# Designed miniproteins, single chains, continued (3), part 108

Each design is a single chain, and the fold is of that chain. pLDDT is the mean over its residues in the fold that is shown.

## One batch from the design tools (miniprotein)

Design m11747
Fold by ESMFold2-Fast:
Structure m11747 (fold): chain A 118 residues (1-118)
Amino acid sequence: MKELAKETVENMANAITLIIKELKNLGKTELAKELAEKARVTLEHLRKALEASEDEELVKEILELAKKALEYAEEGNYKEAIEKLIEALKLALPLLDEEGQEAAEELIELLKEAKEAI
């Protein structure tokens, strides 16, 4: 489980980094900054939640969405990457503590704003 959790958050972090780079290229510097900060907090909570999970099948499903998000972001398909990140976060919401759920919900809203900005 620890390696699956690590791989999941690394794929999500890499996808978000590419989205942030595109937002900066579009002059959306403040949104990029907010997304980076909220992603850091959310992914820290997510890693702990996934490591503590006994539902290996659910963690693998979240990992597959995270991998798809990175694949789309690497291809320059940022809107599809964002949609896969939102799907992954929504699946992970029930696994998160109260602070992690709040951070993830705020990250989902920032990702929706990023999708509209791109």
Scores: mean pLDDT 91

Design m11748
Fold by ESMFold2-Fast:
Structure m11748 (fold): chain A 120 residues (1-120)
Amino acid sequence: SKEEVIEKLKALKEDIKDFYEGLIKDAEAGKSASEIVEKLEAGKEVLSLQLDTLISLIEDEEVKKVMEEFKKEFIEIAEKTIQEIKEAGEDQKKIIELLRKEKKELEELAEETIKKIEQL
């Protein structure tokens, strides 16, 4: 149902928050860009698969379309951030800034998606 999709998006928003708070702590502890990127690529793959599973269970075409757009935008944000972190190299402050930016963008994307579905 629409309500089940909203509850899963709320849970996903909290998972995103926790995941990125962990990565920010790792970066603050001096973990390399390559280690942060490996975790981001793994997280992107896991979330992509979870979203594909959720989307496959949606019977409402309008809700399905909103969730497909959410997945597309999520992947675009994640891939851009991964590239920017790779380019930051040894700039630990820049890596932390990029992680905080992605966390905010993904949390806002999830919240906007919830609101779109609630309006359907």
Scores: mean pLDDT 88

Design m11749
Fold by ESMFold2-Fast:
Structure m11749 (fold): chain A 102 residues (1-102)
Amino acid sequence: MMERAIKAATEFLLSIEDFIKSFEDAYKNASEELKKILLEKLEEAIATTLVKEAGLSKEEAEEIARRIVEALVEVLDKGEELTEEKIKEIVERVVREWAEEN
């Protein structure tokens, strides 16, 4: 189950890499309200993917998606690039930490 969640979230985020790169370029110039809306939509998309592809409950998927987005934002706010390796690291860490708590 956990491995399916890691794979589903990772493959989804890597599939939208062009969107993430475009968002990184625009992120500094986006309004705070637009940033919030985009992050909420990203969280919703990750959660939907986890329900459909990993078989998680809506509540479990929403919690994991929220933690993933928070970790991605922390990297962006530090001025660091969201590389494929960094995305994989974040997803694996978040899903494993969640599984240890539940």
Scores: mean pLDDT 79

Design m11750
Fold by ESMFold2-Fast:
Structure m11750 (fold): chain A 110 residues (1-110)
Amino acid sequence: LEQKAREILDQIVNLLNQAADILESFGLEDLANELRILANNLKSYIDFLIKNKEITEEILAELEELKQRLEALLAEIQASKDVDKIKSLALEMIRLINETMSRINDIILS
């Protein structure tokens, strides 16, 4: 479980950094910085869970779902030339990450 969680986490962080790089290329530096901060926060949170052996199949499924949804959003960002659409997609990424972290926290507290 821990090895799979680390692998998925590394993929998620890479996806978010790719999105942030694209946002910076469009002059959306504040949103790019926000995604980088969230990537670091997610990494720290999941690393903590890995070290404490708190990764469950349910948490792993939440991370896999997040990865798949972020991959789809990144593909839309990469295909778009519309700055307003790119902003909307980046805000959706932020929402998904926050919702996923909240659900994982609920799983741990249950």
Scores: mean pLDDT 88

Design m11751
Fold by ESMFold2-Fast:
Structure m11751 (fold): chain A 59 residues (1-59)
Amino acid sequence: SLDEKLKELSKKYGISVKALRGALEALLTLGEAFGLALVEREMGKDLADEILELYRELL
């Protein structure tokens, strides 16, 4: 489930589930290109790529 995947990412990267949901919401609101660029800036490329995978699985 999405919640389970977010909890696993939270444990792996040491960031809150709330912050990860915010990153996913940025992709949904701003679109893939702008949302991904903002998430990469805030959270780094590795975590941004993980959030992008989750975003694509939800479509």
Scores: mean pLDDT 82

Design m11752
Fold by ESMFold2-Fast:
Structure m11752 (fold): chain A 59 residues (1-59)
Amino acid sequence: MKKGFEAARFVIEKLGPDRKVTKEELDEIAKELGITLPDSLVGLTAAQVAIIVGEKVAK
C-alpha cells in the first residue's frame, strides 16, 4: 500500500514534474516496481506518469 506513494515520489524525484518520460525511463520504472507499463505513457509528464504508476502499484 505505501509502495504506491514511494513509486510516485521516485518518478517525480528522479525526473522532475515538467519533464517528459521516455520509453527507456518507463522501462526502468516498470522493472524497479515489478509491474508493466503501457507505451501510451511515453511523452507524458513525470507528474502524470507518477499518478498512473502510484495507482497501479497501490493495487
Scores: mean pLDDT 74

Design m11753
Fold by ESMFold2-Fast:
Structure m11753 (fold): chain A 58 residues (1-58)
Amino acid sequence: SGEEERLFEELRKLGVSSQYLETLRAQGVSVAQLRERVRRLKEIHEKQKEILEEKRNS
């Protein structure tokens, strides 16, 4: 589905390897599980960004 493809592309943009994405496809993970992974990775990236911005401005 278009939503599934969009979520896999979002995971790729967040740094998930192509090999791991293929593993998720093979496992048949749900769209809900993909959304949860995107959410968690975005939270991690936002936290890392905050730390980097703090160091840059110090």
Scores: mean pLDDT 78

Design m11754
Fold by ESMFold2-Fast:
Structure m11754 (fold): chain A 66 residues (1-66)
Amino acid sequence: SYYQQGVQAYQDGDYQTAVQYFMQSTQVSDRQTAMQSIRIGSQAARQLGDTDSQQQFYDRLMQIMD
């Protein structure tokens, strides 16, 4: 799954790849997995200083929460 690939990339220190997998996971996963993907993906984006991806994770969180 995208979530598992994101976790693996994050553990490997490949934050760019982790952000990509977690972003995909937020689109196709159940609510709980999507929220967890946003949490870890946001952390990966912060490690990169990637403010655009941080904003995209925030926007997806708002969409999920309505």
Scores: mean pLDDT 86

Design m11755
Fold by ESMFold2-Fast:
Structure m11755 (fold): chain A 113 residues (1-113)
Amino acid sequence: SEELDELLKDLTEEQRKKVLDYIKKHNISQLALDFVIRVIKKANLKGKEVYLAFLLLLSAVKHQAWPILAGADKLTQELIDSLDEKTLRVTLRNAGIPEEDIELILEALKEYK
């Protein structure tokens, strides 16, 4: 809980609400949330990049998107900076992420870029 609050502190009120609403709506377990927090902390992401990473990883855990989860250790600031809407959309769809979550993640990408 304290670690979650620390990561969310630099996000806007609307971004914080979207992350918290996703956790509540999809009944994300504490174990799954702890995994997502560890990945983001290990990637040393800060500021607005944290918002995109949270939505991406929470969706990947919820939908068991193994291709994304297997690559989570390679998540870096440089990788986030290299993401484009078209490539990300195809990658998420191929990994089994539903269209509702794809649109949510792509909106977060636009807020980052």
Scores: mean pLDDT 83

Design m11756
Fold by ESMFold2-Fast:
Structure m11756 (fold): chain A 90 residues (1-90)
Amino acid sequence: SLKEKARKEVLLAVGYAILGVGLAIEKGWDDPAVIEAYRLAGDKLRRAGELYEQAGDTAKSSELYRLASDIYRNKAGDQARADELEKLAS
């Protein structure tokens, strides 16, 4: 189902975020590998949001778009993607 696919994407996002934290402890928060891990986490949260939106769960979709926006802005340094998702969360 769409909700099962969305849950899988959320779990992948958590995995990338954990990888990002581990890499940040080893290399520092500004390392390109950390930025890439968090970008991937944001991508998976965005995909989960799209799947919940398609399933008609607008509340979960909005929450996931906000989480992805926060990660893109604050961890991945991707303002353009963050701004796009903030609009979708509205």
Scores: mean pLDDT 88

Design m11757
Fold by ESMFold2-Fast:
Structure m11757 (fold): chain A 78 residues (1-78)
Amino acid sequence: SANRELVARELEELEKYLEENPETPEEFRKALEAMRRGDVETAAEYMRKAMEELGLSQEEIDIAANQARLAAAPPPDP
């Protein structure tokens, strides 16, 4: 599906970003690794920890994580 190709592309771009930015927190690296395994929930957890370190509120983190999860998953058939 087109969604799988988009996710794969984003994973490769994220990996390149981490290679160019070695000062990125460990949580971002763990999120990328979980994403490669298909563990989107684990990846979201690590992303939340990294964003919390940046000073985002829990509500904002939850909204962002939910939006990303919905974008990665195919919409359910109504």
Scores: mean pLDDT 65

Design m11758
Fold by ESMFold2-Fast:
Structure m11758 (fold): chain A 94 residues (1-94)
Amino acid sequence: MSEIEKLEEEAKKILEEIIKVLEEADPALGKRARELVEKYLAGEISIDEFDREMLRIILELEAQGKTEEAERVKELLSKLGKILKEIEKLKEKE
């Protein structure tokens, strides 16, 4: 696997973990997150739109008092952002 392919697989694992956390916390929010991930991977929405919609889901979790799950999703999104920046950096060099 290329370095980019390895990072893309790591990003996919993080996306699946985000979906799992959300599905366990709130099945309706998990479904929305899965649809957002599918649209993002299909190139139908930008990363900025994905981040905006994910922030809305996080705010709904916080409003429900599910603060630990909201923090977990924030941590996973932060990790995802770092990986996506590294992918962009590598694509500019290759």
Scores: mean pLDDT 82

Design m11759
Fold by ESMFold2-Fast:
Structure m11759 (fold): chain A 66 residues (1-66)
Amino acid sequence: SMAHEEALREAVLEEARRNGGVLSKEQVREIAEKFGVSEATVRRIFLEEQVEEGVRLLVEAVERST
């Protein structure tokens, strides 16, 4: 469900926050096991969140320059 995907995304962000903004291999495994998804799914979600943050920072930089 979408709610399950949101909870997974929140868990990925929370674990990354605790580990200096990156996920360890152990954290990826633990999240994958907890949510019943593949490690590849966890890594994909992490990359998607990093891309979204990068886009946000780029938009803010452009807005400040105008």
Scores: mean pLDDT 78

Design m11760
Fold by ESMFold2-Fast:
Structure m11760 (fold): chain A 94 residues (1-94)
Amino acid sequence: SFEEKIFEEMDEEEVEFILRAQAEAHALLVAGEVTAEEARELFLERVTAYFEKKGKLALAEAVRKLVLEEDEKANELLLKAMEPFWEKRREARE
């Protein structure tokens, strides 16, 4: 599908940015500083602004659809595309 291809086109730096944005939003949520809705909005704003600044408008829109429309299939595709980078990140840990 189009969403599969677009997420698979992400480079390591882009995947790492998404992972950091997720981790930061999650940390605020766990600390009780934001609601689940506010955490999603912070994640969405940060990631879409990043891709829009890079001129990757289709990828920014795919992330917006994932977060705002609760597209389970798009979420699965994003996580699957990110899996090789998670493995590499685990291997790089001491």
Scores: mean pLDDT 70

Design m11761
Fold by ESMFold2-Fast:
Structure m11761 (fold): chain A 82 residues (1-82)
Amino acid sequence: DAAAKWRELSVRLSQALKEKASHLSEEEQIKIEEQILNDPEVQEAFKKFQEASKTGDKAAVDEAAQALYDAFVSKLDELAKP
């Protein structure tokens, strides 16, 4: 179920943001999240997740969700350096 996978992924993304950006103000965390969501690699990964979700293929959804998480965390690590 793609909806269940998105809920799981959303929790993982929120935890990564808290873990890696808790040293920043709430306003800075919001700006970083906006920059991540506007990153071309993150946007492409999200598009692939949406397309995989339409297929009903669990393996494709799982792979796309992991790729989206990896792209998000990579950009978060770049922007939220202490």
Scores: mean pLDDT 81

Design m11762
Fold by ESMFold2-Fast:
Structure m11762 (fold): chain A 95 residues (1-95)
Amino acid sequence: TRDQVTSLIRDILNGTPEETLSLRSEALLSTLGLQPRATPESAALVSILNVSAVLADNIATILLHLGLDPVDFATDVMVEDGVEVLKQAVEKVTS
């Protein structure tokens, strides 16, 4: 579940269509028996990830259920993804 949310955020950062991400997040909510909720954390995710309120509500609801702070979690994934992109860029230039 945590790895599935990490994958969703990485796919957002890679420009995956939001329709696909919304369906995936809804499937995960259904599996966990959760209802999406608008929260201050989901409002922050709209700005941080540049996503719709629907997708942000889904992601924040799942992370809060797991006992994780959605803003801290999203920021950590963004930093990890940014480091990986830089490593791949350096390898392509030095090959």
Scores: mean pLDDT 78

Design m11763
Fold by ESMFold2-Fast:
Structure m11763 (fold): chain A 93 residues (1-93)
Amino acid sequence: SAMKKILEIEEEALKEMEPRAQELYAAGGGAEDVRELLRELIERTLEKMEEVGIPAEEIKELLRKALEILENSPSPEEAAKALKELGEEIAKK
């Protein structure tokens, strides 16, 4: 199932990056540094989805939603929370 592979990749990526984002922020990393880490997470997740054969249209929609969250969130911390919620919403479907 393509959806099962998406959920597995998303869950693994979020679990890996969430502690690292918090650690970077606590270590004196600025908002821009955390935002860049989130951008890297998005790109890496999409590359893995493409490699496992997820349809391009689904990848494009997820990219659009993720970038919209990243651009419109007041802070990188809020962006990270919203991205986690997006991942959880995908997992429910």
Scores: mean pLDDT 65

Design m11764
Fold by ESMFold2-Fast:
Structure m11764 (fold): chain A 76 residues (1-76)
Amino acid sequence: TAVSDAEAAAIRAAVELLAAGPRPVGELVEALSRRLGVSRATVSRALRLAVAEGILERDGDTLSLSPAARAAVEAG
């Protein structure tokens, strides 16, 4: 599946924000849409893709970094 530059940027920004701890998906979508100047739909697709790729984990309405993504952030 092709990933747009906007979706890739949204995934990177989500990883940065979630390094500080888990966040509600709705708040994250709104914050990233404002920060990046992209549509909420683009951010929502990017976050869904990040969950499918194992970068993020979703538990109900909450998103968090996967253990692998957290280790990568801590190493970089």
Scores: mean pLDDT 81

Design m11765
Fold by ESMFold2-Fast:
Structure m11765 (fold): chain A 87 residues (1-87)
Amino acid sequence: SMSAEEVETILRIAVQEARELLAEVRTPEEAKQALEQLDRVRKIVEEIVEEALKNETDPEKRKRIEEAYREFMEEIERIKRELEELA
């Protein structure tokens, strides 16, 4: 099962990929496609976080995973709003 540190690393990589996706958008059609890709990334991350939390019983480690997921969601929501403005 995935550790809290591994979850944090995966979520940082996912955020970086989402930022790169936003930076490459040049047209409203590309923005719409980027929004679909962002939704796919969010769903994959949600599954990773759910699996990690199912396997973790330590409250402090669970909190660490939840905090990493919160930070991920805040940044993804920001990127989503910017993409929606371009679409």
Scores: mean pLDDT 87

Design m11766
Fold by ESMFold2-Fast:
Structure m11766 (fold): chain A 91 residues (1-91)
Amino acid sequence: SAWEEAARVAREAAERLRKIYDETGNPNAKSAARIVEGLARALEERNEMDAAVYQLALATMHVEASKSKDPVDKEIARLLGEVLDAVGRAL
């Protein structure tokens, strides 16, 4: 289902964001990982209201990260874009 796929994409993105934080110390990666983990849980629990709140938070982070010239922030933006695309198909 689209919900199961979105949850899987979010879990994979959270793991990648944690790895980016571990390798670079970029605080945006840490913040993004926490929000994406919350989103994954909401999707797994079929909590549409919480999923929508996290989706909005990630959309804001995606816009801000996309403005950065830092290659790490660009990779964070790319991962957030993948999560937002998957969630948009589920909600």
Scores: mean pLDDT 88

Design m11767
Fold by ESMFold2-Fast:
Order: C-alpha cells, then sequence, then structure tokens
Structure m11767 (fold): chain A 58 residues (1-58)
C-alpha cells in the first residue's frame, strides 16, 4: 500500500505532467512518452496517439 502511494505520487504525477506538455506541442515529451511504450508497442502507441488527439480537441 505504501508502495502504491509512492507510485501514484511520483510516476503518475510525473507522467501526467509530461503528457500535458506533449499535448502543448513539446516534441521531447512526446518522444519520451512513446519510448516508454508497453509490450504491445504498436497497439499502445496507436492508442496513445488517439488519446492525444482527443485531448487536443478538448
Amino acid sequence: SEYSEKIRASPEASGELQLENAVHGDEEAVRHAAAHSPPDHKAGLEEFLAWREKRRKE
């Protein structure tokens, strides 16, 4: 439980901030997020790009 709390505070918050910068056109943040793709790299990347497009419009 303490481990989960640290994961949420550090990686989740950091990841969300980096993705927010990527939405604002920060190519460095976009590449960093893409590099951290899951085992399903093709599917994961496609889902990430779709999510980013939805975020840009909203």
Scores: mean pLDDT 52

Design m11768
Fold by ESMFold2-Fast:
Structure m11768 (fold): chain A 65 residues (1-65)
Amino acid sequence: MEEIKRLQEKADGLEALAKSYRDMARKYRDTGKPEDKAVADYFENMADMYEQKAAELREEIAKLK
Protein backbone atom coordinates (compact mmCIF):
# COMPACT_ATOMS: atom_id res chain seq x y z
CA MET A 1 0.00 0.00 0.00
CA GLU A 2 1.21 3.50 -0.91
CA GLU A 3 0.18 4.86 2.51
CA ILE A 4 2.24 2.24 4.38
CA LYS A 5 5.28 3.03 2.20
CA ARG A 6 4.91 6.77 2.90
CA LEU A 7 4.60 6.23 6.66
CA GLN A 8 7.63 3.88 6.69
CA GLU A 9 9.76 6.48 4.88
CA LYS A 10 8.63 9.20 7.30
CA ALA A 11 9.29 7.01 10.35
CA ASP A 12 12.75 6.09 9.02
CA GLY A 13 13.52 9.77 8.51
CA LEU A 14 12.43 10.68 12.04
CA GLU A 15 14.53 7.84 13.50
CA ALA A 16 17.59 9.01 11.53
CA LEU A 17 17.02 12.58 12.73
CA ALA A 18 16.68 11.39 16.34
CA LYS A 19 19.97 9.47 16.04
CA SER A 20 21.71 12.59 14.72
CA TYR A 21 20.50 14.54 17.75
CA ARG A 22 21.69 11.75 20.09
CA ASP A 23 25.12 11.82 18.43
CA MET A 24 25.31 15.61 18.85
CA ALA A 25 24.27 15.34 22.51
CA ARG A 26 27.11 12.87 23.19
CA LYS A 27 29.68 15.12 21.50
CA TYR A 28 28.67 18.08 23.67
CA ARG A 29 28.71 15.94 26.82
CA ASP A 30 32.20 14.69 25.94
CA THR A 31 33.56 18.26 26.28
CA GLY A 32 32.83 18.21 30.02
CA LYS A 33 31.95 21.92 30.01
CA PRO A 34 28.92 23.13 32.01
CA GLU A 35 27.75 25.31 29.10
CA ASP A 36 27.77 22.32 26.76
CA LYS A 37 25.67 20.26 29.18
CA ALA A 38 22.64 22.50 28.51
CA VAL A 39 23.18 22.09 24.75
CA ALA A 40 23.49 18.30 25.12
CA ASP A 41 20.28 18.19 27.20
CA TYR A 42 18.48 20.17 24.49
CA PHE A 43 19.60 17.74 21.78
CA GLU A 44 18.51 14.75 23.89
CA ASN A 45 15.05 16.30 24.32
CA MET A 46 14.82 16.76 20.54
CA ALA A 47 15.88 13.14 19.99
CA ASP A 48 13.20 11.95 22.45
CA MET A 49 10.52 13.94 20.59
CA TYR A 50 11.46 12.52 17.19
CA GLU A 51 11.72 8.96 18.56
CA GLN A 52 8.21 9.35 20.00
CA LYS A 53 6.86 10.57 16.65
CA ALA A 54 8.52 7.65 14.85
CA ALA A 55 7.01 5.18 17.35
CA GLU A 56 3.53 6.64 16.71
CA LEU A 57 3.99 6.17 12.97
CA ARG A 58 5.18 2.58 13.53
CA GLU A 59 1.95 1.94 15.46
CA GLU A 60 -0.10 3.31 12.53
CA ILE A 61 1.82 1.05 10.12
CA ALA A 62 1.10 -1.99 12.33
CA LYS A 63 -2.64 -1.20 12.25
CA LEU A 64 -2.63 -0.95 8.45
CA LYS A 65 -0.84 -4.27 7.86
Scores: mean pLDDT 82

Design m11769
Fold by ESMFold2-Fast:
Structure m11769 (fold): chain A 75 residues (1-75)
Amino acid sequence: MAEERARLRERLRELEERGRELAERYPQFKDQVDAIITLGRAAVERALDAGDLAGAREHLDEMEEALRRIEQQAS
């Protein structure tokens, strides 16, 4: 349990960093990326605080998919 929570928090941090890199590469999408990261972080942390590891994973998957869609639009 504790190791899985640490892994999910690490994945959140990695997605936040990828979002920052994406916003630096495509500044026209900065506000959209910032919104995805802000809302996603809040949802993931809320799920982790509740012990809902499955929900936290789903929110991380949603963040990753949203960032991927922005990258596809930028290409």
Scores: mean pLDDT 86

Design m11770
Fold by ESMFold2-Fast:
Structure m11770 (fold): chain A 80 residues (1-80)
Amino acid sequence: MELSPLQQQQVRAVQEFVKEVLRLAEELGVPEARALEIASLVITEYAAELNAAKTEEEIQAIKEKMLKEARERLREAAAA
């Protein structure tokens, strides 16, 4: 199975996103299981945009939007 350079960037962006979500969860005191649920939901919400991205710059911009959404959801989880 051959991944295009763009697909490789998409996979890397998702991997980096998950790692950052877990790091933020540790900082906020959110359990890892809950952090992974939030990451999964955000990935699902942004999957179409990420798959439609045509450049590495667009992929990074989408990752930033995903991180903003995840950070908000993690803050809400920490406050509950």
Scores: mean pLDDT 83

Design m11771
Fold by ESMFold2-Fast:
Structure m11771 (fold): chain A 63 residues (1-63)
Amino acid sequence: MMSSEGVSLASAMNLLIGSGELSFEEVKKAGIEKGYLGEDATLSDIFNLSAEQLRELMEAVKP
C-alpha cells in the first residue's frame, strides 16, 4: 500500500501525462537517467515508484 503522498503524486503525474502537460517518454527517460526505471518500464512501473522518487521525477520534467 502506497503512502498518501505517493498516491497523490502518482495521481498528479497521471493527470499531467493524460492532459499532455508532461510527456510519458520524458518522464521515463528521466527515471532511467536517475536509475529508478529500466528501459522496459511501463506507466504502472512509474506510478509504483516511492513518493520521493516520484517527486524527483516531477521536479526533473517540470519546465
Scores: mean pLDDT 73

Design m11772
Fold by ESMFold2-Fast:
Structure m11772 (fold): chain A 90 residues (1-90)
Amino acid sequence: DARLAALQAEAQALLDAVPEERRAAAGALEEERAAAARPALEALDEEARKEAFAAEAVRLTEEVARLLGLSPEGAATLVEAVRLQLEAAL
């Protein structure tokens, strides 16, 4: 949990440095991708759904990091924060 909290704080600091317009665009992309993935995820059993959801969340985070113009290190921080969040939730 301490590791997750530290990564979330680092991720939040990176996001706070991003212009509001880019953050809004990233949020819209997340909503669009979640809606597109929903039917495929609903067709899977529980275990396969969790795995597919985790994989899609990581891929989406990588796309969002690119859209936000983050450095490779910043992108890695966001991806790691998402991975730890998924491990805690799943």
Scores: mean pLDDT 74

Design m11773
Fold by ESMFold2-Fast:
Structure m11773 (fold): chain A 68 residues (1-68)
Amino acid sequence: MSAQMRFLLAQLELELRVEGLSRRELAERLGISPATLSRMLRDPRKVLEITLELAVRRLEEAVLRVFP
């Protein structure tokens, strides 16, 4: 893998760990199969997109929990 891809995958793993999600649970949240997720994780653009989506969703859910 390229250094860029390794960095992006490391950032994705960090976001998953912060949310307490497995790769299988991530696929379920995205409405895709684990096989499709594995294919998407070969594309740096898709890895970045998924990582940003998780970060934004985490912030949105945190705000909603504080203001019911």
Scores: mean pLDDT 76

Design m11774
Fold by ESMFold2-Fast:
Structure m11774 (fold): chain A 59 residues (1-59)
Amino acid sequence: SVEEIVEKLSSDEPILKLLQELAPDSYIAIAKEAGVDLSKPGKELPEEVRRKIAELILK
């Protein structure tokens, strides 16, 4: 679910690593669409941004 992915994105790991693990075949497209700094820890992103990423992963 969106909430489960949002919780996984609330990690201290870089968002790039999280996206590679959660969406290995589409992480580049998701990163471009979300427009985020991939080097930042997932937990440092605003909740709205983490939700947007979760929705893109599930779409």
Scores: mean pLDDT 80

Design m11775
Fold by ESMFold2-Fast:
Structure m11775 (fold): chain A 72 residues (1-72)
Amino acid sequence: KKEEEIEKFVKDMREAIENNPYLTEEQKKELLKDIDKLEELMRAGVDNETIQKAVADIARKTRKYIEEEKKK
């Protein structure tokens, strides 16, 4: 149930990563793999705590990569 909401959520995340000019192609590829894993977890109906940790980890990695690129 709510399959369309999961699809929209992960699509929006993928688009944000793909369109981010501060991320390298390798960093985008890694983050997209993390989003793929998040989609699998959401579709499998795992607990909210696990989903929140996965989302937070993706956000943390993205922020770190952007900050590192801005320092160059």
Scores: mean pLDDT 80

Design m11776
Fold by ESMFold2-Fast:
Structure m11776 (fold): chain A 75 residues (1-75)
Amino acid sequence: SREQLDVEVAEALASMAIGLAKNALKQGKYDEAKEWIELAERLVDESEALGADPATVQRLRDEIEKLKKEVEEKK
């Protein structure tokens, strides 16, 4: 269905944004990392609203929270 495709796209984009945030953090680019984290949060929220699997949503949120903590510790 369209909803399932939208979920899959949102999940894929969220995972990509998380990966880009991790890469930015490794490079000391904290402002870029924060931007990718904010995008990932919005994409996870969108995927949840579209009916994404709760376990997948929770896994992505846990990853985002770890990244947020790393950014705060280095700011």
Scores: mean pLDDT 84

Design m11777
Fold by ESMFold2-Fast:
Structure m11777 (fold): chain A 74 residues (1-74)
Amino acid sequence: MDTVVAGLQRGLARLRAHETPETRPLIEEAERAIAQLRKSTDPIKQVGLAIRALGLLIEASLILKRRGLPDPMA
């Protein structure tokens, strides 16, 4: 799970570098999902939280791309 958490944290840091009012709530919710993932001992919850965090990061990246900013996930 450390590898997944590290990947999500890297994505979160990249998105924070390009934070906008539109992406801020998605970044905050992704951070909360990552924090819950780190605390969870249930494999099903861990998978769900990882998918949720990744989805939020992808959505934030798509918003930034739509605004003509570089893709922070690239």
Scores: mean pLDDT 77

Design m11778
Fold by ESMFold2-Fast:
Structure m11778 (fold): chain A 70 residues (1-70)
Amino acid sequence: AQEHLDKAVEAIRAGNDEEAVKHATEALKQIKDPVERSKAATALALIAVGEGHYDTARAIVKAANEIDKK
């Protein structure tokens, strides 16, 4: 889980949007606590917004919401 979070942050900062979404999604799937998952998704989305990658930020939030759905 943490390895994918670290790789997602690295990919966002490097401008590798596809890799950022891939690693973020894998990390979020491995976080079983919905509160911790929401915090991780929010943190990654804020980093993506800070880098100007709004579509990546939206994709990360969407992935977290889909994982949380019944």
Scores: mean pLDDT 78

Design m11779
Fold by ESMFold2-Fast:
Structure m11779 (fold): chain A 96 residues (1-96)
Amino acid sequence: SSVRASHSDQEIIDLAARVRAEAERILRERAEKGDEKAKQILDFLTKGEKAEGLSKEQIEEILEEALEEAMRRLGLSEEEREVLRELREEARKLVE
């Protein structure tokens, strides 16, 4: 697509890494405020600990909310956000 043609694979990987780091920061902030679900997901992402008691759907919902907030905090362009959303949808199709 034209959007993918505007960015190299490395630039997209670097952008995804920045968004992930900011999402982890958001989850840490929520965990510090007593959000036990955010704490379990953060521990899974940072320590490799299993998120016990959470469904796949709950994990995906919380992560997607954190990723969308991360993109807002980082001031990503709509083009950059569309690329990352497209990659998430492609990843979902590979798992199904």
Scores: mean pLDDT 74

Design m11780
Fold by ESMFold2-Fast:
Structure m11780 (fold): chain A 63 residues (1-63)
Amino acid sequence: SALEEEIIERLQKLGVSRESAEQLIELIKQGNTVVGEVAIADVESVGDLETAELLRKLIEEYA
């Protein structure tokens, strides 16, 4: 989806590999809210509030 690809591209700009970003998205899609919340905290800690909001949107879609 466009949301998933935008999250991947933003995470890659933060130094996360495409493979790791795709694995994170799959875990969120499986309902792993803990992994999603940790990822939100990590991107917020580096000041990336836009990526954090996209991650929240993805979590809400699959919760």
Scores: mean pLDDT 86

Design m11781
Fold by ESMFold2-Fast:
Structure m11781 (fold): chain A 78 residues (1-78)
Amino acid sequence: SLKQQLLDELGVAVDALRPVLGEHADKVHELATSILEEEYELSPKSVPLSVDAAISFLRGTGILDVVTEHLARAALRA
């Protein structure tokens, strides 16, 4: 499924960045997976765009800030 493909690609991206993320790699993966699954339940059609952006940032810089900002926005809406 598309959801599983996105989860698999997220896992690969996090694993590739494990040397940079260090001890935070597993926590980032768990948080990103939780966010993806929640967004897919709420809005399946918009999730691919959000995940593509998240994966792009995971391959670059600002990884924790992107995840933290997304969590903060979700918490403020809840």
Scores: mean pLDDT 58

